# Designed miniproteins, single chains: the designs that were tried, part 87

Each design is a single chain, and the fold is of that chain. pLDDT is the mean over its residues in the fold that is shown.

## One batch from the design tools (miniprotein)

Design m3214
Fold by ESMFold2-Fast:
Structure m3214 (fold): chain A 64 residues (1-64)
Amino acid sequence: MEFRPGDLVRTLEDTTGVGSRVVTLPKGTLLEVLRVNSDGTVVVRSLETGEVVLVDASKLEKVE
């Protein structure tokens, strides 16, 4: 699945996010894509907390 900055996404399963700390993002967590990396990871912002973390793109889906 291809993501772009500004996409609204959610976690497909409990997922580890890495930023200033390691966080667990429960299944169904809503996030905004900030940057897509060539290695298959994405930088996302939590809509609830504002935390910016790196997650595996395979653990995310677009919300329409």
Scores: mean pLDDT 80

Design m3215
Fold by ESMFold2-Fast:
Structure m3215 (fold): chain A 89 residues (1-89)
Amino acid sequence: GAAEAAALIRELGEKLAKLLEESGKKDEAKEVRELTEQAAKAAESGDYDKAQSLLNKAMDIAFKSLDKDTQEKAKELAKEMLPRIAAAL
């Protein structure tokens, strides 16, 4: 349900933020955490369109900021987590 989707969105955000921090992108890591927290709250309130929009923005920032090797790690994380988020909605 909505609470499970929100928890998964927060988990994805934290994992992406850690990859960004390890790549020296601390400002982008903070922005990703803020956007995924907003997305999680939107999911909890039933605003799934807003949750999806904010999550997409967080992912766009992460992928543009990561190097090629770390982008592949983020891509695998997204492949695992995004279907689980969708199933929880």
Scores: mean pLDDT 85

Design m3216
Fold by ESMFold2-Fast:
Structure m3216 (fold): chain A 83 residues (1-83)
Amino acid sequence: MPSLEELFAALKERLAGMSEDEAIEEIRELRKLILERYPSLDAERIEELTEMAIREIRQGRRDVALALVEQMLKLAEAEVQAQ
């Protein structure tokens, strides 16, 4: 399976060419994979960041959405280091 970093890199490269609906679906899928791989993560915090990222996509602020998705990945990485 691709790593979360690989999935984020793919999202970052493709995001500029995606429709709003495609971008939202990719962000939701990444959230699902993060929670599946790191079930001890604060699901409420990950969901909050996901909702914020989706809102930013709808506002055309894709750079801000990417920064929020990157925060989700950093939380997953911190969880791995804590274990």
Scores: mean pLDDT 79

Design m3217
Fold by ESMFold2-Fast:
Structure m3217 (fold): chain A 59 residues (1-59)
Amino acid sequence: AKAGEDLSAEEKQLIAQVKGLADQGYSQAEIAEKLGISPATVSRYLRQLEAIEAAERAG
């Protein structure tokens, strides 16, 4: 919660699910359909996932 107000624990869990589906080759629209969220939310989560992965690689 202290790494900004944009990512809750629930959102981090959804980001992990988005990552798993993207690794399987699903498009943003397909991920949105499978998770029951909007494609705009998937796009936002993919951006946050890239930021998280970049931070992990930099450590």
Scores: mean pLDDT 75

Design m3218
Fold by ESMFold2-Fast:
Structure m3218 (fold): chain A 95 residues (1-95)
Amino acid sequence: MKEAEKYFELGKKYYEKGEYEKAIEYFKKAIELDPNFAEAYYNLGQAYIKLEEYEEALKYFQKTIELDPDSEYSKEAKEILAYDGLTGKFKEPKL
């Protein structure tokens, strides 16, 4: 939907300004209009990382992977969710 893209672009603008709470608001509006907007879920996860809300960030990265597992956004989300490959320990998200 054109409106979903509009809110997504507003979210990106606020993210670039460091206004992460506003970015989250607009990314949430984008996914309300287009629930399959994988990129918006990925950017929600990134914004939650900036607020140090890691549990919320991981939730949205998982949703990104569920919606479009073969996208570049899902590749980045998988890297953030990656455990130490030998021990299975969770790796801290890269900020």
Scores: mean pLDDT 76

Design m3219
Fold by ESMFold2-Fast:
Structure m3219 (fold): chain A 84 residues (1-84)
Amino acid sequence: AAGKATITVNEDGSIKMEGVAADGTRVTLEGKADEPLRVRMEGPGSASGEFTLELPRPATVEDLVNVAKRLAEALGADVTIEKK
């Protein structure tokens, strides 16, 4: 079955994504415009993996959302986007 991911866009332009990939890996992504995105992945039976994604600048909130969406899709997750 496909995974599920939710992208939340805050009023200050920060984003957060929380989801589960198709293989059961848990994924969290957090970031703000003009800052590197932080990604955490937790797979079955392993320690958490953390890495940073840098975007071409200037980066917009839409650029952050698109990166999060593409990461979730690459991991086999269906994406829902919520704005606050």
Scores: mean pLDDT 73

Design m3220
Fold by ESMFold2-Fast:
Structure m3220 (fold): chain A 60 residues (1-60)
Amino acid sequence: MLDQALQIATDAVTQALKQGLSENEAKDVAARALVDAGYGGLPPETLLRIINEALKKAKA
């Protein structure tokens, strides 16, 4: 379920931030990772919610 999507997004954001990318670039990386994993069919608001939650979790 969405727990796997959050984990995928969190991992992608964490890797991007470790590489020195901005928060906006990290969000783009997470969006691509979610689409690649098959979550691209989710409503845009749901994808944005997952990405924002992943960013918060990665920064903690």
Scores: mean pLDDT 82

Design m3221
Fold by ESMFold2-Fast:
Structure m3221 (fold): chain A 79 residues (1-79)
Amino acid sequence: MLEESRAILLAAKPAVLEEIREATERVRRGELSPEEQKQLLLKAVGYMIFAVALSLFDPEAARELLEAVRELIEALDAA
């Protein structure tokens, strides 16, 4: 069970990481409305939960996700 959970989270990591990075760049480019930024902040909570869940199985793999989430939140705060 735990090994299967780890495999699923690791398989999803590249797609989640790409989504976070794309969202961060859109925020930095000023492409998002205030409402879209608010929705993205709510999504950032979900990304953080995903990263924390992965960290319970693989802290090294989770580090990259946590850094990406931090950059997204910093970009949203600066917007």
Scores: mean pLDDT 80

Design m3222
Fold by ESMFold2-Fast:
Structure m3222 (fold): chain A 60 residues (1-60)
Amino acid sequence: MTDEELLKLIEEAQKELREEAEKESDPNRRKVLEGVAESLGLFPSGLAAAEARARERRLE
């Protein structure tokens, strides 16, 4: 599996979780679904942030 394939799969899963959250009438369950979707959305930015931090550590 390539990183590009993994990112596409994560985007699709996040979209489905957001859709289920919109259909959920229980606010507590909706918050859990939104939290999981948000965590998945952080994966691409997490990789970019890790690379940026590695560069900063060399300049400290």
Scores: mean pLDDT 69

Design m3223
Fold by ESMFold2-Fast:
Structure m3223 (fold): chain A 101 residues (1-101)
Amino acid sequence: MIEAVKKGDYKKAAEELEKKNPDHPEAHILRARYYLKQGKYEEAVKEAERALAIDPDNPEAHLLLGLAYYKMGDKEKAIEYFERAAKLGNPQAKILLEKLK
């Protein structure tokens, strides 16, 4: 897992986590990051939503949903998810909100 993350292989890291802990939201978070990096924003949304199905208050999942919607041109949804992520304690979401005001 750590080796795959260091190499930026989020998909492989997610597969390793899911194999050991199928209900772990981090596996879906890593897959969402992988799809964002690949420009597959709809797939990133689906994986982040799966993480939220396991942990509804996961600040990283809300951040990743915001990033995916922003890249797809849905600025209104992006702001909504960044506000949720910031409220849940994600510092990157707070910075992004300040830039989008």
Scores: mean pLDDT 78

Design m3224
Fold by ESMFold2-Fast:
Structure m3224 (fold): chain A 104 residues (1-104)
Amino acid sequence: MLEEAKELLKKAEELIEQAREKLKKGDLDGALDLLDEALNLVEEAVKLAKDDKELLEEAKKLVQEVKELAMEVLRKAEDLDTILRAIATVLRAIGLLFEIDLLL
């Protein structure tokens, strides 16, 4: 289970880096798709690693990065649909940060 949690967090980190590249190219919706997938992987990793403080701290760092990138999408977005998607991703990240902090 811990090895599985570590693999999920590594994949989430890769998706976050891909989201940064999408943002550099102006693909805001593509960035949000990758950030939402990264959050799904982190949520699963947190369920597997509830008692592992080191993995929870790693998960927290990744969720904070997702939040920052989603806020960057929100600042750049001009389309209402993209704005609403970015808000949803930010709120989801905030909720997961709260859940992780309760486990730490």
Scores: mean pLDDT 88

Design m3225
Fold by ESMFold2-Fast:
Structure m3225 (fold): chain A 117 residues (1-117)
Amino acid sequence: STEELLEKAKNSKDPEEQVKAIEELAKRGDPLAVLEAARWAIENDKSPEVIAAALRALGKMAKDIDPDTLLELVERALKHPSPEVQRAAIEALEQIVKVHNDPRARKLIEEARKRLE
């Protein structure tokens, strides 16, 4: 169930299980559950692998999620020092550009790429 996947995404002690739960929520196409899992991962400073999975799930669901909400979560994740998180954030921003054509997403991509130089 979605509730069981959310519980695994938030509370599993195994990052691999958390990643798989987030990916399954995205595959099911539930934007509210993906948002809840992603917000939890980003706000609770979960492992870089889990935050990256959350960002990619947000990118996959970009058409079903408000761009202001997507950008708030991605901008928060960009504060994380991990190159894996930075790359996943760029991937999510590229999907936001493709789906919403949002100039804020383009600016964040340029800023994030500069940090990876």
Scores: mean pLDDT 86

Design m3226
Fold by ESMFold2-Fast:
Structure m3226 (fold): chain A 76 residues (1-76)
Amino acid sequence: MLEELLLRLYSLELELGVLKALPETEENRKRIAELEAEIERVREEYMRLAKETYGAETENEADAVVIRRMLEKRRA
């Protein structure tokens, strides 16, 4: 589940980056605001679960542990 949250965060951040590179229209500004709100909510849940599951104290620590676990599972 943490792996799914991390992948979702990266996907949302990538989409946000693409939207920010597009012309500044009202529709794009609304979509950016929606994505930023969603990213914040998913990040909070991800950090809560990462701390409970792995004892991660920072986002960098959480990301490192989750990514390592994902890579190990895919290689096994």
Scores: mean pLDDT 79

Design m3227
Fold by ESMFold2-Fast:
Structure m3227 (fold): chain A 61 residues (1-61)
Amino acid sequence: SPDDVLAQIQALVDQKNALQDDLLAREAAGTLTPDQRAALQQQIADLSQQIDRLAQQLQDL
């Protein structure tokens, strides 16, 4: 249902925001290695792709 898709989008947006906040906090603290930064950026990118796919499904409804 559209409500189920919206709930999934919201959960993914919350996860993405948490990872972005973590990335910014760790950059400010100087605690990020290049590998850790790349891993966080990849997770954020993956979540963005999932959000985009679900948003497309919602528009098709």
Scores: mean pLDDT 87

Design m3228
Fold by ESMFold2-Fast:
Structure m3228 (fold): chain A 61 residues (1-61)
Amino acid sequence: SLLDEIEELLEEALRAAEAGDTARLVELIQKINELYKQMSPEEQKEAQKLLEELDARLRAL
């Protein structure tokens, strides 16, 4: 599902951030945003929760 793909991309984005790979992080965030646009409103709400969790984790680094 698109949600599963976003979850995988968020995990990769966190790993890129932990590694200091800013270029990879930007690419992954853009890919997540493109998938988000293709989601249903219900899936977008669930993805938004995952994005908020990612933002919190990135700020904690």
Scores: mean pLDDT 81

Design m3230
Fold by ESMFold2-Fast:
Structure m3230 (fold): chain A 57 residues (1-57)
Amino acid sequence: DEGLKKFRELLKKYFKISDEEFNKLLKDPSEESQKKLEELIKKVLEILAKDVKPVRS
């Protein structure tokens, strides 16, 4: 719950993806939506990694 909430906020902040749009991706079983979710997760994780280590400058 907390993790999903935080993930949704990151999607809104960095990718401008609304809760409604994100929920549609989660509900959609299509291969295209699955690939899109995977790509978004990877990008969010990269941003989080940057915030901790290199963005300090």
Scores: mean pLDDT 72

Design m3231
Fold by ESMFold2-Fast:
Structure m3231 (fold): chain A 75 residues (1-75)
Amino acid sequence: SEEEEKEFAKKMEELKEKLDNGEISLYEYILEASKLLKERGRYDDIKTVLERLKEVAKKGDEEAKKLVEELEKLL
């Protein structure tokens, strides 16, 4: 619904403000944003994020590896 889309946009903006203010890490931002995408049924968007993270994890980033595992649990 329009109300659900507005709530989603507001929550995404709040997460970005927390990231920009240093209240959460980029890792926490990506995880929390992906949970919001799941609540909206936007699984293709989660898959797009997951593909990008898999490339970073492949280069030896351990935080990206952990985040890949967490995002796979959302699908």
Scores: mean pLDDT 85

Design m3232
Fold by ESMFold2-Fast:
Structure m3232 (fold): chain A 64 residues (1-64)
Amino acid sequence: AQEKFKQGQEYFEQKKYEEAIALYDEAIKLDPNFADAYLNKGQAYYEMKKYEEADKYIEKAKKL
């Protein structure tokens, strides 16, 4: 989970938000309670101007 999350952060820093989200999804698949992966997925959606998706995943992270 952590390795996939780290790879996602590297893509996020490169502004490759769709690739970052895919890696955060892999981290979540390995650890469904990985709050930071949900939070970072929400932040990537925010950067993509997908605010409804962003709010959904940020709210999910807050409940973990």
Scores: mean pLDDT 84

Design m3233
Fold by ESMFold2-Fast:
Structure m3233 (fold): chain A 60 residues (1-60)
Amino acid sequence: SELIEEMRKLLREHDRPTAIVEAVRLLQEKGITGAEFVELARKSGDEEILALAEEVQQLL
C-alpha cells in the first residue's frame, strides 16, 4: 500500500510527535479516516505502523 510506505517514511524521518501530526495531516489530505488507516495497518502486518494508526485514530 502506498499509504503504508508513506507512513513508514514519516516514522523514519521524524520524531514520534511530529510523525503523528504529519500522519493526521496526510490522512486528511487523502480523505482517509482513522478507522480505515487502522484496518490498512492491521493488514500490513507492521506492528509499528499499527501503533501509529491507533494513536492517530484516538486524535481524530
Scores: mean pLDDT 85

Design m3234
Fold by ESMFold2-Fast:
Formats: C-alpha cells, sequence, structure tokens
Structure m3234 (fold): chain A 87 residues (1-87)
C-alpha cells in the first residue's frame, strides 16, 4: 500500500484535468485502506475540486467521504455525504 501511495503521488506531479481527479480518488482509497482517514478525506476533497457538479464520480466520492467521516466518529458529516451521494 505504501508503494501504491508513492506511485500515485509521483503521477499527481504531472497529471492534469480528469486524470488528476482519478489519481486523488485512488490516493484517498489507499489512505482509507491504511486507516489514515484524515488523509483520505483530504484526497477525496481534492478529487471533488476537479470534477464538475454533474460528474458521475462525484457520487462515489461523496460515499467515500461519508465512510471516512464515519470511521472518525463524525456521524453527522458522514450522514450529510451519504445523502449527497444519492444525487
Amino acid sequence: MEKKIKELEEELKTATGPVKGELYLELGKAYYELGKYEEAIEAYEKALEIYPEDHPLRGEIYRNLGEAYKKLGKYEKAKEYFEKAKE
């Protein structure tokens, strides 16, 4: 997992547009798998900044944010993001 995070960080240095959003989403998932929920949230928020409001991946990112906030015990934040994920 650490190797995957390093590879994603390296790719992020040169990535632009939608590819950068995909890399941030993958980085967030990798941090989540390591139990680094605050870092996962930061990466997911960076992915949301890249994708436009109507993009299909925003729902997936909202669900992932909800799961990460739930792991941190921030249940009201988690609920808010799960509702946003329903479109």
Scores: mean pLDDT 82

Design m3235
Fold by ESMFold2-Fast:
Structure m3235 (fold): chain A 60 residues (1-60)
Amino acid sequence: SRATPALRAKYPDAEERARAELERAREELKRAREEGASVEVIVGAELRVIGAEETLRMLA
């Protein structure tokens, strides 16, 4: 893990929570694509995945 000691001390379960959020975001994007959702919905889901990936990268 690449998380700093200070960040881990402040948020001891943050990495696990970030990983769970990324999984949810990826599932939402997959569902939107499979159902042929509008471009706006798909873009929103893609941005959610990107945000979750960046959060996890900062913590890992």
Scores: mean pLDDT 76

Design m3236
Fold by ESMFold2-Fast:
Structure m3236 (fold): chain A 92 residues (1-92)
Amino acid sequence: SEKDKLLKELEKIREEIEKIVKEIDEIKKKYGLSLSQLVLYLTVKGSLTLIEHIIKNIKEGKLSVDGMKQQVKNAKLDLKYAKDVLKEIKEE
């Protein structure tokens, strides 16, 4: 039950970051990105890849409940950063 709740929360965060990555990719295609914006975009894409790897490890039974709680906290910070990056790119 607790593991299922944490996994669902992590998958929801992954989906929100994926949506942000897609929005930035559309801006990149339509307007281009500066070098500084491209670095921010690649950082957000990197965090998405890491979260997907963590979800895979959880599904393979490789993380404890405490480990999953820590990864959810980390993913929430990554989501906040992704939202801040999207806002910055839209405002420039």
Scores: mean pLDDT 88

Design m3237
Fold by ESMFold2-Fast:
Structure m3237 (fold): chain A 86 residues (1-86)
Amino acid sequence: MKPEIFVTLSREKLMEQLGLKSVEEVKKRIADLEKQLTDLRSRYAELEQRLAAGDESVRPELEQVKAEITKLEAQLEALRIILDME
């Protein structure tokens, strides 16, 4: 709370700092991340089915895929916050 006393950072300035030149580019980046998430979730489901069938060797890969999903979800949330800035 106290360390962030900077009053106004416009959405446009924040996007410029991230190398994004328009709201359209932010939306494209969100779409790309959502596509990657869909692919990772499909892979996760396949690994869960194999584990349920008794293939314990997939556990490490399941944990890695879960970690990647978490990272991409965090990036998506940050970009959505940028779009919601007024």
Scores: mean pLDDT 75

Design m3238
Fold by ESMFold2-Fast:
Structure m3238 (fold): chain A 57 residues (1-57)
Amino acid sequence: EAKKKEAEQEIEEILKKILEEGEKLVKTDEQRKMLEERIKEGEETFNKRKQEYLEKI
């Protein structure tokens, strides 16, 4: 989408769901670290609000 605001909200919602579902599936710290890295990569591409999610992690 070309709308930044829409993309920001969608990504934030997706990140939250991925984190919650990921933790349910994640049994090893290796998988958890991979999720954290992908989340951080998303933050670099999108807005600063991603850091709020990263801090919760």
Scores: mean pLDDT 63

Design m3239
Fold by ESMFold2-Fast:
Structure m3239 (fold): chain A 78 residues (1-78)
Amino acid sequence: SKEIEELEKKIAAAKTDKEKAELYLELGKKYYEEGDLVKAEEAYAKALELDPKNEEAREKLIEVSVEILKEAVLKVTE
């Protein structure tokens, strides 16, 4: 989406790891809203890597990882 492209541009322009972490958290939320759980997980993981004390990024990473696991289990039950 255009909003994701704008967030990626803001990440490229950000000067500090904390600013980049906040933008990656927002990017992860946008991927999650669009149903791209894998890209949401990657973005939340990047946010936590840049700011390891960001509790929201940690919680969102756990939530999306659990949803990915649930989706995988539902699709493999032949």
Scores: mean pLDDT 82

Design m3240
Fold by ESMFold2-Fast:
Structure m3240 (fold): chain A 50 residues (1-50)
Amino acid sequence: MKIEVYDLNGNKIENPPEEFKKFAEKLGLKVGDETTFSYNGKTYLIKVVE
């Protein structure tokens, strides 16, 4: 699974922590799915791209 992570202002997060990918995998997300994840007091958008 390949993911992209964005902050709420639409800025892409390069090299997101492994916890983001593990969260998406735990939810059973498929390519094209999106979810939100709170990390260190901020909310991020996770997109599954592959």
Scores: mean pLDDT 84

Design m3241
Fold by ESMFold2-Fast:
Structure m3241 (fold): chain A 76 residues (1-76)
Amino acid sequence: MEERRERARRLLIETLRAIVAGDAERAAELARELARVVGREDLAEELAREAEEAARTLTEEEREALRAYIARLEAE
């Protein structure tokens, strides 16, 4: 249980980092893997699309807010 939870947390952080970096392809790939790891394979394509879109379209203000969120997740 804990190992799966830790893997999901790591994938979430990596997905968010890819979004902040504007790496749409990497963000989509990581979002699909995250969905599968948490047992929501049914949402894999939806999460991938949202992550890809976010990586391409987020404003600098939104990216800054996301960086703060990533820092908080890493501190836990």
Scores: mean pLDDT 83

Design m3242
Fold by ESMFold2-Fast:
Structure m3242 (fold): chain A 85 residues (1-85)
Amino acid sequence: SAAQAAAERARNRELVRSLKETLEKIYDILKEKGILTPESEARFKELMAELDRLEAEGATPEQIRELSVRFIAEVLLAIGDYLEE
């Protein structure tokens, strides 16, 4: 039904917002601790821009999953690079 489709879209937008808020919090922590390089900072900003676009356009569960995996990978990469210093 149209109501079910609207509810699903609303839930997907909430998931994108939650992911963005989590990403922003982690980004702030990594930045404050001096973990981010200019290159990793640029990649996080790209992810934030993609989340903003998907929040505006509407995201599928598959797109949310893909961005979640990319987000985790970028966090692990940034921390790994920092720890190898």
Scores: mean pLDDT 81

Design m3243
Fold by ESMFold2-Fast:
Structure m3243 (fold): chain A 66 residues (1-66)
Amino acid sequence: SFDDLVAEAERLAAELEALGRTALADGLRAAVAELRAMHEAGQDPENARLGLEALIRRVRAELAAL
């Protein structure tokens, strides 16, 4: 769901901040902000949602490689 995706992104951003990965955490928060803005504007959020999901997968892969 939208709420589950946002919650996971916010959790990962907090973990990235704790690890000093500030730029990646900021990128993840920016993607969440874009998705929220599109959802509030009634715009089609599909591309923003897919982009956030791809970024979450990338972040998980990078954290798993540490």
Scores: mean pLDDT 82

Design m3244
Fold by ESMFold2-Fast:
Structure m3244 (fold): chain A 63 residues (1-63)
Amino acid sequence: ENIKKEVERYKKKSELYEEGAKQARDMAARHPERAAQYQSMADNLTKKAEEYRKKAEELEKKI
């Protein structure tokens, strides 16, 4: 039961990081002069989203 709450928490974190990554990629497209910076941010946010998604999947398998 407590595991279900942790799964939901990780899913929410994954969603937040994924949204941040999308915003960063959009900023990279709109500001070519700073594209490298925004792309780096997007990559880091995507990795965090993937990490939390994976944690949610691992916990979900234990249910």
Scores: mean pLDDT 82

Design m3245
Fold by ESMFold2-Fast:
Structure m3245 (fold): chain A 59 residues (1-59)
Amino acid sequence: MELSPETKERLERLLRLLEERGLAHTSQREMAEALGLSPATVSRHLRLLQEMGRIRYAP
Protein backbone atom coordinates (compact mmCIF):
# COMPACT_ATOMS: atom_id res chain seq x y z
CA MET A 1 0.00 0.00 0.00
CA GLU A 2 1.49 3.31 -1.15
CA LEU A 3 1.08 6.26 1.23
CA SER A 4 2.46 9.80 1.08
CA PRO A 5 5.26 10.65 3.55
CA GLU A 6 2.92 13.08 5.35
CA THR A 7 0.19 10.43 5.73
CA LYS A 8 2.75 7.88 7.00
CA GLU A 9 3.99 10.37 9.61
CA ARG A 10 0.43 11.12 10.77
CA LEU A 11 -0.43 7.40 10.99
CA GLU A 12 2.75 6.70 13.01
CA ARG A 13 1.96 9.56 15.42
CA LEU A 14 -1.59 8.28 15.83
CA LEU A 15 -0.31 4.73 16.48
CA ARG A 16 2.11 5.98 19.15
CA LEU A 17 -0.69 7.94 20.83
CA LEU A 18 -2.98 4.89 20.86
CA GLU A 19 -0.22 2.61 22.20
CA GLU A 20 0.51 5.14 24.97
CA ARG A 21 -3.09 5.93 26.00
CA GLY A 22 -5.13 3.00 24.68
CA LEU A 23 -7.77 3.19 21.94
CA ALA A 24 -10.66 2.57 24.39
CA HIS A 25 -9.53 5.48 26.60
CA THR A 26 -8.89 8.06 23.85
CA SER A 27 -11.67 9.97 22.07
CA GLN A 28 -11.43 11.22 18.48
CA ARG A 29 -11.45 14.78 19.90
CA GLU A 30 -8.45 14.00 22.12
CA MET A 31 -6.62 12.39 19.21
CA ALA A 32 -7.39 15.40 17.00
CA GLU A 33 -6.13 17.85 19.63
CA ALA A 34 -2.94 15.85 20.27
CA LEU A 35 -2.14 15.51 16.55
CA GLY A 36 -3.35 18.92 15.34
CA LEU A 37 -5.91 17.31 13.00
CA SER A 38 -9.68 17.48 12.58
CA PRO A 39 -11.82 14.70 14.13
CA ALA A 40 -12.87 13.70 10.59
CA THR A 41 -9.22 13.26 9.56
CA VAL A 42 -8.55 11.18 12.69
CA SER A 43 -11.57 8.99 11.87
CA ARG A 44 -10.22 8.37 8.34
CA HIS A 45 -6.74 7.56 9.69
CA LEU A 46 -8.23 5.12 12.24
CA ARG A 47 -10.06 3.40 9.37
CA LEU A 48 -6.80 3.16 7.38
CA LEU A 49 -4.98 1.64 10.37
CA GLN A 50 -7.80 -0.89 10.84
CA GLU A 51 -7.73 -1.81 7.11
CA MET A 52 -3.96 -2.30 7.41
CA GLY A 53 -4.51 -4.63 10.38
CA ARG A 54 -2.57 -2.33 12.76
CA ILE A 55 -5.44 -1.70 15.20
CA ARG A 56 -8.89 -2.92 16.21
CA TYR A 57 -11.24 0.02 15.65
CA ALA A 58 -14.71 -0.17 17.19
CA PRO A 59 -16.98 2.81 16.32
Scores: mean pLDDT 72

Design m3246
Fold by ESMFold2-Fast:
Structure m3246 (fold): chain A 56 residues (1-56)
Amino acid sequence: AALASSLALNGDYASALAIAKSLIQNGSLASALAIAKILLALGDYESVLAIAKTIA
């Protein structure tokens, strides 16, 4: 989660999204949601939507 948060804050949304999807597959939903909140705050709605679709 910490690495993905740092990537998102540096503008690497694609890497942050990939880590979030991997966390969902491993059952770490809370960590994936934390990354989604950071992406939402940064305005990357497409990545947030992709995370939501993976969870749903």
Scores: mean pLDDT 76

Design m3247
Fold by ESMFold2-Fast:
Structure m3247 (fold): chain A 61 residues (1-61)
Amino acid sequence: SPLVEQVAAETGVSREAAALALIMVRAGKSEEEIVKELTEKFGIPEEKARAVYAKAKELLA
């Protein structure tokens, strides 16, 4: 997906992490829930996980 590639490139996370963030934003999950999943599953620092969430939400608007 072009959106997955853009989130991954813009934030520096894996395509898998970017894809999960986009899926969770579409599912209406909270910022806290998405940040938790990204930090726990991918070992992404909280600050970066919030940036991933913000970019995914921006691109889906």
Scores: mean pLDDT 87

Design m3248
Fold by ESMFold2-Fast:
Structure m3248 (fold): chain A 62 residues (1-62)
Amino acid sequence: SMVEEAIEKIRRQGKIFGELLKKELGIDVKIEVKRIDDDTLQVTTTYGDTVITSTLDVSEFV
C-alpha cells in the first residue's frame, strides 16, 4: 500500500540521518517509527538521555 511505502521511506531516511548524526556527534542515535492508529505515526528519536517524540498524520501521504 502507499502508506506502507511511505513508512518504509521514513524508516530508511531515519537510518541515514542516524548514521550522519553518529558521524558528526559521535553518539548513537536511534530513530523508531511506530503506527499508533490508522492515520497516525509516532516517531521517537533517542540519543543519550534525550528523547524526542513527534507525530505524523499518514493521510498526508495518500
Scores: mean pLDDT 74

Design m3249
Fold by ESMFold2-Fast:
Structure m3249 (fold): chain A 70 residues (1-70)
Amino acid sequence: MSPEEAVALLTGMEEEARSLKPRFGEAAERLERAAREAKRAAEAGDVETAKRIYYEQAAEVAEELERALA
């Protein structure tokens, strides 16, 4: 994945998370912030850091949801 491809994908993810905020509140806000931070790293050419930022945050959201359902 090139930095330009990563920026395009993360821009789409940021927009999607923003659209979900009225229904999912804080979880959507966390994903929007993660996509925004990851996009900044990708714009600097650091795709590996961008992947780490977004996937770590997505995993934390999933873990919180699983704990809330337990």
Scores: mean pLDDT 76

Design m3250
Fold by ESMFold2-Fast:
Structure m3250 (fold): chain A 68 residues (1-68)
Amino acid sequence: SKLEELIRDLKELAEEKGSDTLSVEEIAELALKYNLPELAEAARELAIEKNTDELSVEEAIELIESLK
């Protein structure tokens, strides 16, 4: 599934960085790579609401699940 591949890429990127979080820009770029502009917008919106420029991988996965 395209969504499962995106989740895998998010987890791998976080592991490569040695971090449990990703910047909103990194999440948005991956979302656009998978042709999911709605996910990119949702990630930016969530970050604004939380007053942060980073989201956890878990939060990113929850956003993906919410779009199903």
Scores: mean pLDDT 82

Design m3251
Fold by ESMFold2-Fast:
Structure m3251 (fold): chain A 88 residues (1-88)
Amino acid sequence: MKEAEELYKKGLEAAKNGDKETAIRYFSAALGLYVENKDYEKAIEVAEKIIEIDPDNPLAWRTLGVLYKLLGEDEKAEEYFKKAEEIA
């Protein structure tokens, strides 16, 4: 969806400029739209970008777990859920 792509692009620009807080906000908005559209592969890509700039974010790790579970990647999902629990 154009809206999710625009938000993701804005997040990438903010991240390049070192504005991690703004980047996470845009990425989170894009992530939500990709999930609503059931574009789980794009949602994973965005969640990975959030973790890249904020590796201590347990919600982002948990979101990756949920997304991989929805794709049938149960073992990867378990790894990400464990990461989320360890950080929280």
Scores: mean pLDDT 84

